# Ledger of designs, part 1: designed miniproteins, single chains, continued (6)

Every score and structure here is a prediction.

Each design is a single chain, and the fold is of that chain. pLDDT is the mean over its residues in the fold that is shown.

## One batch from the design tools (miniprotein)

Design m20001
Fold by ESMFold2-Fast:
Structure m20001 (fold): chain A 70 residues (1-70)
Amino acid sequence: MNEELEKQIAEVVEEGFRAAGELPDEELRQRYVEELVELMKQMEENRDDPEKLKEVLEEGKKLLEEIRKA
């Protein structure tokens, strides 16, 4: 069910934007925002491929963890 994977990716990206927005370092904030935008692009390009969407979701979860540690 690709729709559920897309929803999970969107939720991770939304949380990522929120967490990145709280960072005091403008350069780190901008870098993470760019990485989050790239994840959304990967989701759009792979909407018909559930295996690739799972990979994007895992990358998004890792990125969110990185942002939260920054």
Scores: mean pLDDT 83

Design m20002
Fold by ESMFold2-Fast:
Structure m20002 (fold): chain A 80 residues (1-80)
Amino acid sequence: SVEELIKKVVEAVREALKDAPPESQEAAETAVRTAVRAAKGDKERAKKGVEAAAESLVANGILSEEQGKKVKEAGIKAID
């Protein structure tokens, strides 16, 4: 289900960012939850959405480059 996929991706992102500031964790969790929900169960769209969300958070200075990479890797792995 879409809700199971969202939960799995959010949990993976939370673990990837466990040492990040709480604000960065919350922003990443919200962004990936929104991206996965918008994909409507399409795993390929969900992966692209997670990548775009991580890149946007890095571009806006919310995540570092390394944190963005961890979010992409964890999110994509969780979707598969």
Scores: mean pLDDT 86

Design m20003
Fold by ESMFold2-Fast:
Structure m20003 (fold): chain A 97 residues (1-97)
Amino acid sequence: MIDEKEVNRAIADMLAALARKLLEQGKYDEAIEVAETAIKLDPENPLAYLVLGEAYMKKGDIEKAKEYFDKALEIARKNPDTPEEVIKRAEELRKKI
C-alpha cells in the first residue's frame, strides 16, 4: 500500500543514492544539498547522513562529519532494513577521524 510516508521514503532513498553519486564525482556541495533534501523527506535515512558525513569530512569540517556519521550509525542500527554496507562504511570513516 502506498502512503505519503512510503512515497517520501522512496524519494529520499533515490535522493540519497544521487547524493552518493555526486560525492563520488567530487561534487561535495551538490551532494550536501541533495542529502539535506533527502533528510527533509525522511529524517531517518542513514545513507543521507553517511553522505553528509563523507562530504563534510572531504571539506575538512571534522566536527560535522563526526556528528553525521554518529547519526547515520544510530539510525542504521535501529533500522534492520539498512544495508550492511552503509553501517560498515560509516564505522570505517568514523574511525579515521
Scores: mean pLDDT 84

Design m20004
Fold by ESMFold2-Fast:
Structure m20004 (fold): chain A 74 residues (1-74)
Amino acid sequence: AEPEAARAKARQSLADGNLKEAADYFVKEGEAYEKQGNLPEAAESYRRAAAIYQGLGDTEKAEEMLKKAEELLK
């Protein structure tokens, strides 16, 4: 999946109030950017997913996404 497709689904999920689904799509956006070698955009996508997971109380997934974002920028 291309980053744009994942982003569109994330936005739709946010509009529908499906926060977990939106976070999952931001993870897919990050994975797609990583595949393209666009590491700064991948890191931003993972940070967006982390913020949503944190808001949902999913601290483990939030920490995992933040770690991925930090590792990509090294």
Scores: mean pLDDT 85

Design m20005
Fold by ESMFold2-Fast:
Parts: structure tokens; C-alpha cells; sequence
Structure m20005 (fold): chain A 60 residues (1-60)
């Protein structure tokens, strides 16, 4: 689905930030929340993408 593709893209961005920056998990999460909020997705779709990011960061 389109949401699954967006979740995959968001996770890849998080992985890139973790590997190439000194940002904390909390700082990365804040930046991802800000980026997702600027998209034209519905609130439910934004929450699904953000939840995928949060679950990914929790496993790290």
C-alpha cells in the first residue's frame, strides 16, 4: 500500500540520520514528526507513518 511505502521511506531516512549524524533518537523523532506534519497525508496516515518510526527507534 502507499502507506507501507511511505513507512519504508521514513525508516530509511531515520537509518540515514542514525548513521550519518550525531542526532539523538529523540532529536530524530522530533525532526520526523515535523516533516510528517508538513505532508498532505490524512491525520490517520500521518499517525501510521509516525508509529512506524517510533517502533523502529525503540528497537535501536
Amino acid sequence: SKIEELQEIAIKLVEHALKNTDLSKEEILKLMKEQISETDLSEEEKEKVLKAVEEYLKKK
Scores: mean pLDDT 82

Design m20006
Fold by ESMFold2-Fast:
Structure m20006 (fold): chain A 67 residues (1-67)
Amino acid sequence: SHMEHRQLMEEYGEKAREKAKEGDLEGALKYGSEAVRHALETGDPELVSKALRITRESVETAEEVQK
């Protein structure tokens, strides 16, 4: 359902942020990609934009932690 995909997008977004703080770039990308996939299933462009932003910020954070 739309609500289920929204919840999964938020859960995977949180996991992406957690992996990012650990410097786990692969994990941040994996969970960010799952968040985007679920956001796309909602058909809501604002949720897609949010998932993309979370993914980008998570990747940037993971890269910074690795330096």
Scores: mean pLDDT 88

Design m20007
Fold by ESMFold2-Fast:
Structure m20007 (fold): chain A 83 residues (1-83)
Amino acid sequence: MVDEKEVKLALAEIYRAIGNLDMEKGDYEGAAQAYEKAVEIAREALGEKSPVVAEMYRNLAIAYEKAGDTEKAEEYRKKSEEA
């Protein structure tokens, strides 16, 4: 049987890797989109208060800050500190 949690974690890691690559390329909007997908999937698999989810929120906050979306950057930074 396919483990739904294992599949979700693998997908979250793939999206996180895509986000990391986009950050390296300077595609901050693309990175934010990829990290947002990663955090969405990771939350479903691990829950909101997971350290992995907190780290993904931090990555998302940095991506939004570099993209110029300071409001979303502050929102996700706060979420990364709470998880």
Scores: mean pLDDT 83

Design m20008
Fold by ESMFold2-Fast:
Structure m20008 (fold): chain A 65 residues (1-65)
Amino acid sequence: MKYLEELKEYLEKLLEERLEKHNKYEYREQMEKEREKLIKELEKLPEEKLKEIVETIKKNSLPPP
């Protein structure tokens, strides 16, 4: 449960960063629908797989300088 929640927060942050950086606000609804579909697929995964995904994301995410 906790790892799924962390993934949801990460995906939400990523969506906002993409919309802000590229000024693609007109695609917000479409991108949110794609995010929702991805979250539904993630909810089907066992917690162990969700943990692996979260760890991979954290490993690839460098803290800001």
Scores: mean pLDDT 70

Design m20009
Fold by ESMFold2-Fast:
Structure m20009 (fold): chain A 113 residues (1-113)
Amino acid sequence: SATLETLRETRRLLEETRKGLEEALKKKDFAGLAALLRETYVRLDALLARLDMADPVSLRAAQLLVEVRNAAQAVLTAIENKAPEEEIAKKVEELLELIRRAIKELDALIAEL
């Protein structure tokens, strides 16, 4: 189904983003973090536009994507405002935890389709 394919694509994007964020954070590559998150933000918005909000599974997936997108924006804002490294790292760790939870919930939603 179109929903199943969109959820699988979403899960792949989140897993790629998680790996990229973990690598960039270890290297303290905040410029690379910002570039990755800007790309992820655009791709998340495109996936959100494909979800049918009348479907409960799609609505739940959309809620997860909005939560991840908002956390990504918070990291981007901290980097753009030249926040202390420790503050940026904390926001990235919060985003990583949200992504891990979103992946687990997406896996459960996909399994029921």
Scores: mean pLDDT 87

Design m20010
Fold by ESMFold2-Fast:
Structure m20010 (fold): chain A 70 residues (1-70)
Amino acid sequence: ETVRLLEEALEAARAGDVETVERKAEELERLGNEDAAGMLRYAASLVRRGDIERAVRVIEAALEQERLRS
């Protein structure tokens, strides 16, 4: 489920775990959700530069979009 992958990516981003955020983006892309995958790749880039707060906000926005779609 897209929502579960985004929730797992959110926890990874809070922990500064770039590799896990990137892995969740790949899984979302395999599910055909390129929009959410793109948002997670952007969040991963923010985590890489130490901007955890913005990374979390990006993932929260992606999660909100998916909840509205569901």
Scores: mean pLDDT 84

Design m20011
Fold by ESMFold2-Fast:
Structure m20011 (fold): chain A 64 residues (1-64)
Amino acid sequence: TDALINQAIAAARAGDRDKAADLLYEAAKVSDEPDVIRVLAQALKDGTLSADGLAAYIAARKAA
């Protein structure tokens, strides 16, 4: 799960939002919180979430 999320952040930073969203949808399939990850994937695809915003959200959640 973490590897897929890290790959999604890298893809988003490279400007490939579609690949980043696809990687997050794959992470959702193996996650205990699929609904949260799907919301993040949709926000990234819609352009309402930046790559830095995604990375910050994931970092904050892991630090808690």
Scores: mean pLDDT 77

Design m20012
Fold by ESMFold2-Fast:
Structure m20012 (fold): chain A 88 residues (1-88)
Amino acid sequence: SMVEEIEALRREVQEGRVELSPEVSRRLADALLNSPDPAVRLAAARALHTLAPFVEREVVLPALEKALSDPDPAVREAARRAIEAMSD
């Protein structure tokens, strides 16, 4: 599933097995904004929160800002936390 793929990607980056490239950052941003499944959008927002020290800010911040208006309140909260983590 896409949720499992996003969680696996997050784990691999945290373990230093995969570099978080601009391409990977774009794919997480795309999943956050364009997935019809709120579970996938939530997984992407949570991955971006956890990976905040590694992400390309210029790629993911615009997507997270748009996700603050997501119809799902859990996605909005996860996006808010990710933005805060990038500001610390």
Scores: mean pLDDT 82

Design m20013
Fold by ESMFold2-Fast:
Structure m20013 (fold): chain A 56 residues (1-56)
Amino acid sequence: GSAEVRAVAREVAERLRRIGDAVEAAIARGRAAAARGGRAAGRAAFLEGLRENGLG
């Protein structure tokens, strides 16, 4: 029913929000690593951040 649809929509919205936060953190980590070790280091740190949050 409508209550079930609303509950699912809320759960999906929360998951998307958490994924967004995890991606933002991975980007920040990548930028910090790139500043220290260049593009390759930044990319490696970004991908590692994504894996730590189950996104890689």
Scores: mean pLDDT 83

Design m20014
Fold by ESMFold2-Fast:
Structure m20014 (fold): chain A 67 residues (1-67)
Amino acid sequence: MIDEIVRSVETVARRLLERGVAPEEVVRRAEEAARAMADQFGLSPEEKEELVRRAREAARRLAEEAA
C-alpha cells in the first residue's frame, strides 16, 4: 500500500506543479497528504515515517524536473 499512496501523492504533486504552485509548497503538501493518508489507513509509526520520506523524495524529484 505504501507504493500506491506514493503514486497518488505523485499524481497530485504533478498537477500542482502544472498549475504553477511553488516547488516548496508542493513538497509541504505532499508530506501533509502522506501523513494524513498514513493515519487514515492505520499505518504503523515506521510505515508512516517511510511513507512521508518517500513522498517528500518523490515531490522533490518532480519539482526539480519541472525546474
Scores: mean pLDDT 80

Design m20015
Fold by ESMFold2-Fast:
Structure m20015 (fold): chain A 73 residues (1-73)
Amino acid sequence: SEAEELLKKAIEALKAGDYEKAIELAEKAAELALAAGDRRLAAHAYSVLAEAYRKLGDEEKAAEYLEKALELA
């Protein structure tokens, strides 16, 4: 699915240290996953968002996305 492809690209961007790109891709992946009712994929996308924000030093957003991921898992 498009959401799965975007999530894979988000994880690759995260590994490469491109945190802004990881956020963009993971946000889109989460949106598409939620629209499709794929809670597990949405939870994974939120986890990627949390890690990317943590790497950027935005601990508040990291905590918010971690909470969203846990609610969906």
Scores: mean pLDDT 89

Design m20016
Fold by ESMFold2-Fast:
Structure m20016 (fold): chain A 63 residues (1-63)
Amino acid sequence: MEGMVVRAVRDYEARSPEELSLRKGELLEVLEELGPDWVRVRSLATGREGIVPGSVLMPLTER
């Protein structure tokens, strides 16, 4: 995939079936930005897809 890789900055628990639960430090690929606060991501560890708040993600483009 051609998406940006991001890291979960904290644990997040899914509140609905379309959301993805995350653990702090989990690596995710951004699939789509859905609105002001939500991002569709795929877990690189599990291949699961879902939406998460953008506030729990940090870009890995550090250089």
Scores: mean pLDDT 76

Design m20017
Fold by ESMFold2-Fast:
Structure m20017 (fold): chain A 77 residues (1-77)
Amino acid sequence: APSLMERLKALLDRYLELYREIAQRVKAGEPVPQSVLDEARRLIAEIEELYAQLSEEEREEFEEYARKKWEELLAEL
């Protein structure tokens, strides 16, 4: 079974892919389907729930991973 950290990183990666899709659609003047918005909100809720279970050291690891991934995404937008 995947570790809590592996699950969190996978959920974040999925959320960032949806964020990119939403941002690209908005920039193109295209409507964002409600199902896409609902999935993004669900992923954030799951991330928050799992993050609350992390140790201090694991939170630092996840925060650094998230920071790097957000920087990479924002550079592409």
Scores: mean pLDDT 88

Design m20019
Fold by ESMFold2-Fast:
Structure m20019 (fold): chain A 66 residues (1-66)
Amino acid sequence: SHMEKKKEEIKKIVREIFKALLNGDFDKAREYVEKLKELGADESFIKAVENMIKIFEKLRERKKAK
């Protein structure tokens, strides 16, 4: 169905965001967030993903702040 296919594409993009975050590629992670917005993902879901990216970015910054 339309909703099932959309959820599957969203999950795939979320996996790519996780891969980008693990590689420290925050610009790439943000590009995938824009793709989620283009797919019409729920606003609260997008905010949750953006918050996840901020958490990973802050963890990386804290390791570099020496």
Scores: mean pLDDT 78

Design m20020
Fold by ESMFold2-Fast:
Structure m20020 (fold): chain A 64 residues (1-64)
Amino acid sequence: SRELLLEAEIVRAFLAMLDYLEKKYGKLTPEEKAIRDKLESEYQRLVAELEARGETEAVRRIES
C-alpha cells in the first residue's frame, strides 16, 4: 500500500541519518543504537509485508 511504502522510505531515511552521524562522530550513543536496532527491525518487517503483497518493484526502488 502507499502507506507501507511511505513508512519504509521514512524508516530508511532515518537509518541513513544514523549512519551519517556514526561516520561523522565515530560512534552512536546507546540511545541512538537502540533506535537504530528498532528501525532495522521495523524496516525488515515493512519490506517483508510489501513483498508478501507482491509490491516487489516498490521494494527494489526503496533498496536502491
Scores: mean pLDDT 79

Design m20021
Fold by ESMFold2-Fast:
Structure m20021 (fold): chain A 112 residues (1-112)
Amino acid sequence: SRERVLELLERARGLLEETIALVREVAARTGDPFFREALAVLESHLASLDAIRGEEDTERALREALALLDNTLAVLDALIAHETDPAARARLEALRAGLEEIRRELEALLAA
């Protein structure tokens, strides 16, 4: 249903905002250009997610959200591989797991 899709997109938005906050913290603390570039990409993903929330075609919104989450998960995979601090890496892994769960729920709705 559209209501369930919007609920999942709102949960994804929250996790993406939390990911952006963490990446911003690491970038500011370390000065690492890898995290600065990832921050810009994730901020663009947040803008894309807000646009998808405005899509009135539920099936199109689902397909666009799945594609966006696939790209966001790829960014998190790269960040996790690059991160050497175990505490920051564990936080990134938890955020990735949450986004992957939302992706699975959206995929199940598209298959229904």
Scores: mean pLDDT 90

Design m20022
Fold by ESMFold2-Fast:
Order: C-alpha cells, then sequence, then structure tokens
Structure m20022 (fold): chain A 62 residues (1-62)
C-alpha cells in the first residue's frame, strides 16, 4: 500500500515521495525492498532520494 503510493509518487515526480520514503523507513520497511521498488521505476537516479537513502544507510549500515 505505502510502497505502491511511493511508486506512483515517484513516477509522477510528486514532491511527497520524500515524505513517503521517510514513513516507510520509520515503519521498519526493509531497505532492500524499498531499493527494489526505486530501481524498478528508475527513481534511484533522483538525487534527493539517493541522498536520503545514503544518509539512512550511513546511520543504519545493516
Amino acid sequence: SLLDQLGLALLHQDPRALELTKELLEQGEDLKSLLGVLEQIGATKNPELKKLIEEYLKKNPS
């Protein structure tokens, strides 16, 4: 549900994509699953999302 909303937001370049990503991470969503969704729609090329994910990985390296 929230992953689907993130996918749609990223596809439509919705600025809420960053907020949705933060919510997914806060809810304990697996980072691997989140990255899979982002790769599927090419959103990993978004520099703001890339920075958010890198910051999360730096804080939570597992």
Scores: mean pLDDT 67

Design m20023
Fold by ESMFold2-Fast:
Structure m20023 (fold): chain A 60 residues (1-60)
Amino acid sequence: SPLEQKIAEIRAETDKRVAELRAEAEKSTDPNEQIILNMEMIAVEAEGFAKELQLRKEAA
């Protein structure tokens, strides 16, 4: 369905951004930078989930 395609696109973009942040965290030797990058990953995942829920709400 068009809804599931849009959700798949949001998930793919979210996964890509999380993977980029994870790669940056793995390269960092600073524990504080690793914490900040992990918090940014959580924020990106939360934003993606909120976008998915908004699309489902609008389709209902």
Scores: mean pLDDT 88

Design m20024
Fold by ESMFold2-Fast:
Structure m20024 (fold): chain A 100 residues (1-100)
Amino acid sequence: SDERRLSILAARALVILSELDFIIRVLERKIADPSLSEEEKARYQALLEEARKAEEEVRRLYEELREALAAGDIERAEELVERMAEISERVARKFEEVLA
């Protein structure tokens, strides 16, 4: 049903936001760690700046998603969730690289 599909899209968006918030919190903790070198901190700081910009973009998309969900616009809601997922995935991949 349309109602079920909209609920699933809303849940996916919240998971994406939670994952991005988690990455930001981990990066903030890494930067605050006095045992890390200045070079390591600089790498985490650069990714944190990118992650914060990504969170800003994802939050804007989430507001558009809320409007699409309220209107019952499933196609628009799917497009917005896919865009949010692409942004989050890009940050997640870079996060995995800096942790290696």
Scores: mean pLDDT 89

Design m20025
Fold by ESMFold2-Fast:
Structure m20025 (fold): chain A 70 residues (1-70)
Amino acid sequence: MPLLKFDFSNFSKEEIIKYFEELVKTLESDPSIPKEALEYFKKALEAIKQGKYEEAQEYFQKGLEILEKS
């Protein structure tokens, strides 16, 4: 199955940013998480902060794909 996409339209911008900040922080503390996946989640967070939700969704998907294979 393809990875589930995060639906940004169902959440406020502040809630989305907070969610991704918490996600990135949690993943940074977990040594089992590939660095490449973490990098994509950080890029997704940066894109969200800039209002680039389409790019953020793409980076998030790439991060999830790396986690799925690891």
Scores: mean pLDDT 74

Design m20026
Fold by ESMFold2-Fast:
Structure m20026 (fold): chain A 63 residues (1-63)
Amino acid sequence: SKEQLLEEAVRLIQKAAEYEKKGDFKKSAEYYRKAADLLEQIGHKENAEVFRKKAEEYEKKAK
C-alpha cells in the first residue's frame, strides 16, 4: 500500500540521517536516493526532489 511505502521512505530517511551524522556521506546519499525513489512512486514529487538533491550533494562530498 502507499502507507507502507511511505513508512519505508521515512525509515530510509532516518538511516540516511544516521549516516550523515557519522560523516558517511556515501551511504547517506544512497539512502536519501532510495527514499526519493519511493516518494516519487507514491506521488510525493516535491519531497522526492528535496531528498534527490540532498543525495546528489552528498555524492559530491563523498568523492
Scores: mean pLDDT 87

Design m20027
Fold by ESMFold2-Fast:
Structure m20027 (fold): chain A 74 residues (1-74)
Amino acid sequence: SELEEKVREVNDRLGELVAEAFSDPSLTPEERLARVVEGAKKIQEELKKKGYENIKITVTVTADGDLEVRIEVL
């Protein structure tokens, strides 16, 4: 379905954002979080503009400074 294709596209883009944030070993956990959150917000804004307000992106930071990114369809 178009929704499944859109979720896959978003997942791929988020994976690229995380990979880019982790490609620079000089970044702090806070800087990595900031880069991923900024990118996720841009993707979320695009989704809203295209009528996909039901696709929600959640970014969580773990105690060890790792990142978990989730996509939810509401």
Scores: mean pLDDT 79

Design m20028
Fold by ESMFold2-Fast:
Structure m20028 (fold): chain A 67 residues (1-67)
Amino acid sequence: NQDLLDLIQEFETTGKLSPQSPAQQVLADALTALLFGNMTPAELQTRYQLSQENVNALMAFAKKLQI
């Protein structure tokens, strides 16, 4: 969704996660949990009420951050 795309674009531009809304804050928290291995993709979908498209985009983004 747009909130996730805006968050990813901001990070690619500034190198920082800068959530501008509660929806973006949820996505930033989900990304952090995924990066540290605290939650599986399935748990993120359930916990944060994310669509499969959002989960797939977060996984792709996390992969880029891990290098």
Scores: mean pLDDT 74

Design m20029
Fold by ESMFold2-Fast:
Structure m20029 (fold): chain A 58 residues (1-58)
Amino acid sequence: EKRERIIKAAAELAKEKGILDDEVLREAAKRAGVSVGEIYKLFGSRENLGEEAALYYF
């Protein structure tokens, strides 16, 4: 659930903003109800989150 909320928030924001940068990452964390550090623990990197977010709309 937490992982799914983060992926959805990141995918929606990346689609809206056209990029998954540090500011968008912080907003995704807020929308998902987690910390940015928790995102790094679950996904390892912003790049890994970006890959999973890209697959959300595929």
Scores: mean pLDDT 77

Design m20030
Fold by ESMFold2-Fast:
Structure m20030 (fold): chain A 60 residues (1-60)
Amino acid sequence: EEFDLEVRLALSLIQATVAEKAGDKETAAKYYREAAEIFRQLGRTDMAEELEKKADELEK
């Protein structure tokens, strides 16, 4: 099940980066928040907090 979370994490980060490069800040923030939630499930709270902060900045 951790491998499934890692795959979802990778896809979320790819989608966030693609959206950010396309100038779609709302979609990028959405995927960064999704990746942050997956990091929390993996016990990587520090990484989750960094991605949530990045998503917040994109939404401003």
Scores: mean pLDDT 82

Design m20031
Fold by ESMFold2-Fast:
Structure m20031 (fold): chain A 97 residues (1-97)
Amino acid sequence: MELEFTDNVLETAYKLIQYLAEKLGIDIEKVKEEALPHIDESKDEAATVLAYVARKLLEKAGVPKELIDEFVQAILDNDLERLKKAAREILKYIEEK
């Protein structure tokens, strides 16, 4: 089933993370639990939380650090086009394995 992107950075990032977790058999709830001890809540909370969860999940998926850094930075910068580009490169990497 094809992954559909939205116009929302957080929703687009979460959809990719959810898709990869399901495809690779990674427990997303355990990834969230591993990320939580390193998160201090603030006004930019949702993007910061999602960035930590994304990094942990993509590391478990074996994604190269360069692609993880681009994806995480796009979430933090609220840059939808950069996020979509990083997401496409991550999907290509996973599909070519």
Scores: mean pLDDT 73

Design m20032
Fold by ESMFold2-Fast:
Structure m20032 (fold): chain A 78 residues (1-78)
Amino acid sequence: SYEEKIKEYEERLKEAEKKKDVQGIAEALTNLGKALMKLGKYDEAIEYYEKASKLSPFDPRITGKAIQGLKEAKKKKE
């Protein structure tokens, strides 16, 4: 289920934060946003995508997916 995937991504986020792995943090936050989108939790998805997009704003390889997800999540709230 998506609820189980969220728990898995939360664990991955904690491990990436311990390692100060910016790419891993961005990936985990982006995956949390995607799972929340599937559950219809758009406000929570926006928070995770915003956090990921701010992590390295000048490197689209790290934040590009989060920026795309943020646009899609905001569109769903309109």
Scores: mean pLDDT 80

Design m20033
Fold by ESMFold2-Fast:
Structure m20033 (fold): chain A 58 residues (1-58)
Amino acid sequence: EEVEKEYDKKLKELAERTNKEIQEALSKGDMDKVNEIIEEFKKEAQKISDEYLKKLEA
């Protein structure tokens, strides 16, 4: 449950930050920047997921 709280908090913070960056890029019509932000989000979300699974295995 404690590990789940850390996971949820990290994902929420990442999602909020990513949404803000995407909205700014979209307002400028910068699709390349949107793609970069999405790829960074995927990498960070994967790291958070891996950390969560590692803690569950302990």
Scores: mean pLDDT 80

Design m20034
Fold by ESMFold2-Fast:
Structure m20034 (fold): chain A 64 residues (1-64)
Amino acid sequence: SEQQQLNQAHNGMVTAMNMGVKDAKVNKEVNRAIDGDPSVETETYEGQLFARGLAAMEEQRKKA
């Protein structure tokens, strides 16, 4: 289901943030989920969390 996929991606994002941006494949999976469903970005709570998480990961990349 869509919600199940969002939960999986969210957990992946949290894991990626804890590991730092070293695990690029996890970051790709999270980004793929976000890009694959525009509603994730704005229409759901999980989508909003992903957008914030993506911004945080971008910030981390800049400081790397």
Scores: mean pLDDT 54

Design m20036
Fold by ESMFold2-Fast:
Structure m20036 (fold): chain A 68 residues (1-68)
Amino acid sequence: SLEEKIKELEKRKENIDAEIQRLTQEYDAAVAAGDFEAVRALSARIQTLVDEKNKIDKEIEKLKKELE
């Protein structure tokens, strides 16, 4: 169902949010350590996850409109 698909996407967003939080903590630790290569790599990974989350948000909005 559309409701089940929305629930699956919302769970995927929750998993992405948890990963972003974990990577942000690693980013802060890398900044404190002066590890500029880790900072750059973590920044890129976080941005990729933010982009994926935004894509999922648009899909959820589309599916919710189909339920109306």
Scores: mean pLDDT 88

Design m20037
Fold by ESMFold2-Fast:
Structure m20037 (fold): chain A 75 residues (1-75)
Amino acid sequence: VEALEQELLEAARRGQAEVDAAGEKTKKLEELNKKLGGKYKDEYDKAKQDLQRLTGEQERRVGELYERYLKAKEE
């Protein structure tokens, strides 16, 4: 159970770091797109989609680990 708890905490930390990195990339593309009159709109839109996908993947992974943690805690 202890190992699953540590894995859950580690997954949460890593997931947040990945989401933060994707968010930073999205902000940079937004600024660049604004300065160049929409020239990077496609890259910006793709970065937003990637950010949403990463967020959803992390929520699913953490949820699966949490279910495993609850099952292991009760045997």
Scores: mean pLDDT 77

Design m20038
Fold by ESMFold2-Fast:
Structure m20038 (fold): chain A 91 residues (1-91)
Amino acid sequence: AEELYKKALEYVDKGEEYAAKKDYKKAAEYFKKAADQFKTLGDKGDAKAAFNAAVAYEVAAEMYKKAGDLEKAKEAEEKAEEMLKKADELE
C-alpha cells in the first residue's frame, strides 16, 4: 500500500513539474496516471485513496482544458465525481 501511494505521488510530482513548464498535455497525462492508481486503491475500500483519486482527476481535467482537450477534460470530471461519491460511501 505504501509503495503504491508513493508511486501515485511521484506521478503527481511529475504532473506539477510539467504544469509549471506549461506543458499542460503531459501534466494532464501524469495527473491522470496518479488518479488511476489512487482509483485502484479506492476501489479496494481505501476512502483516502478514493478522495485522492477525485482530486487528481479534477486537476487532470483542468490541465486537459488548458491543453484544449475538452473531451478528455469532461471524462476526467466525470471520474472525479464518481470517486468523490465512492469516498463518501466508504466514510
Scores: mean pLDDT 86

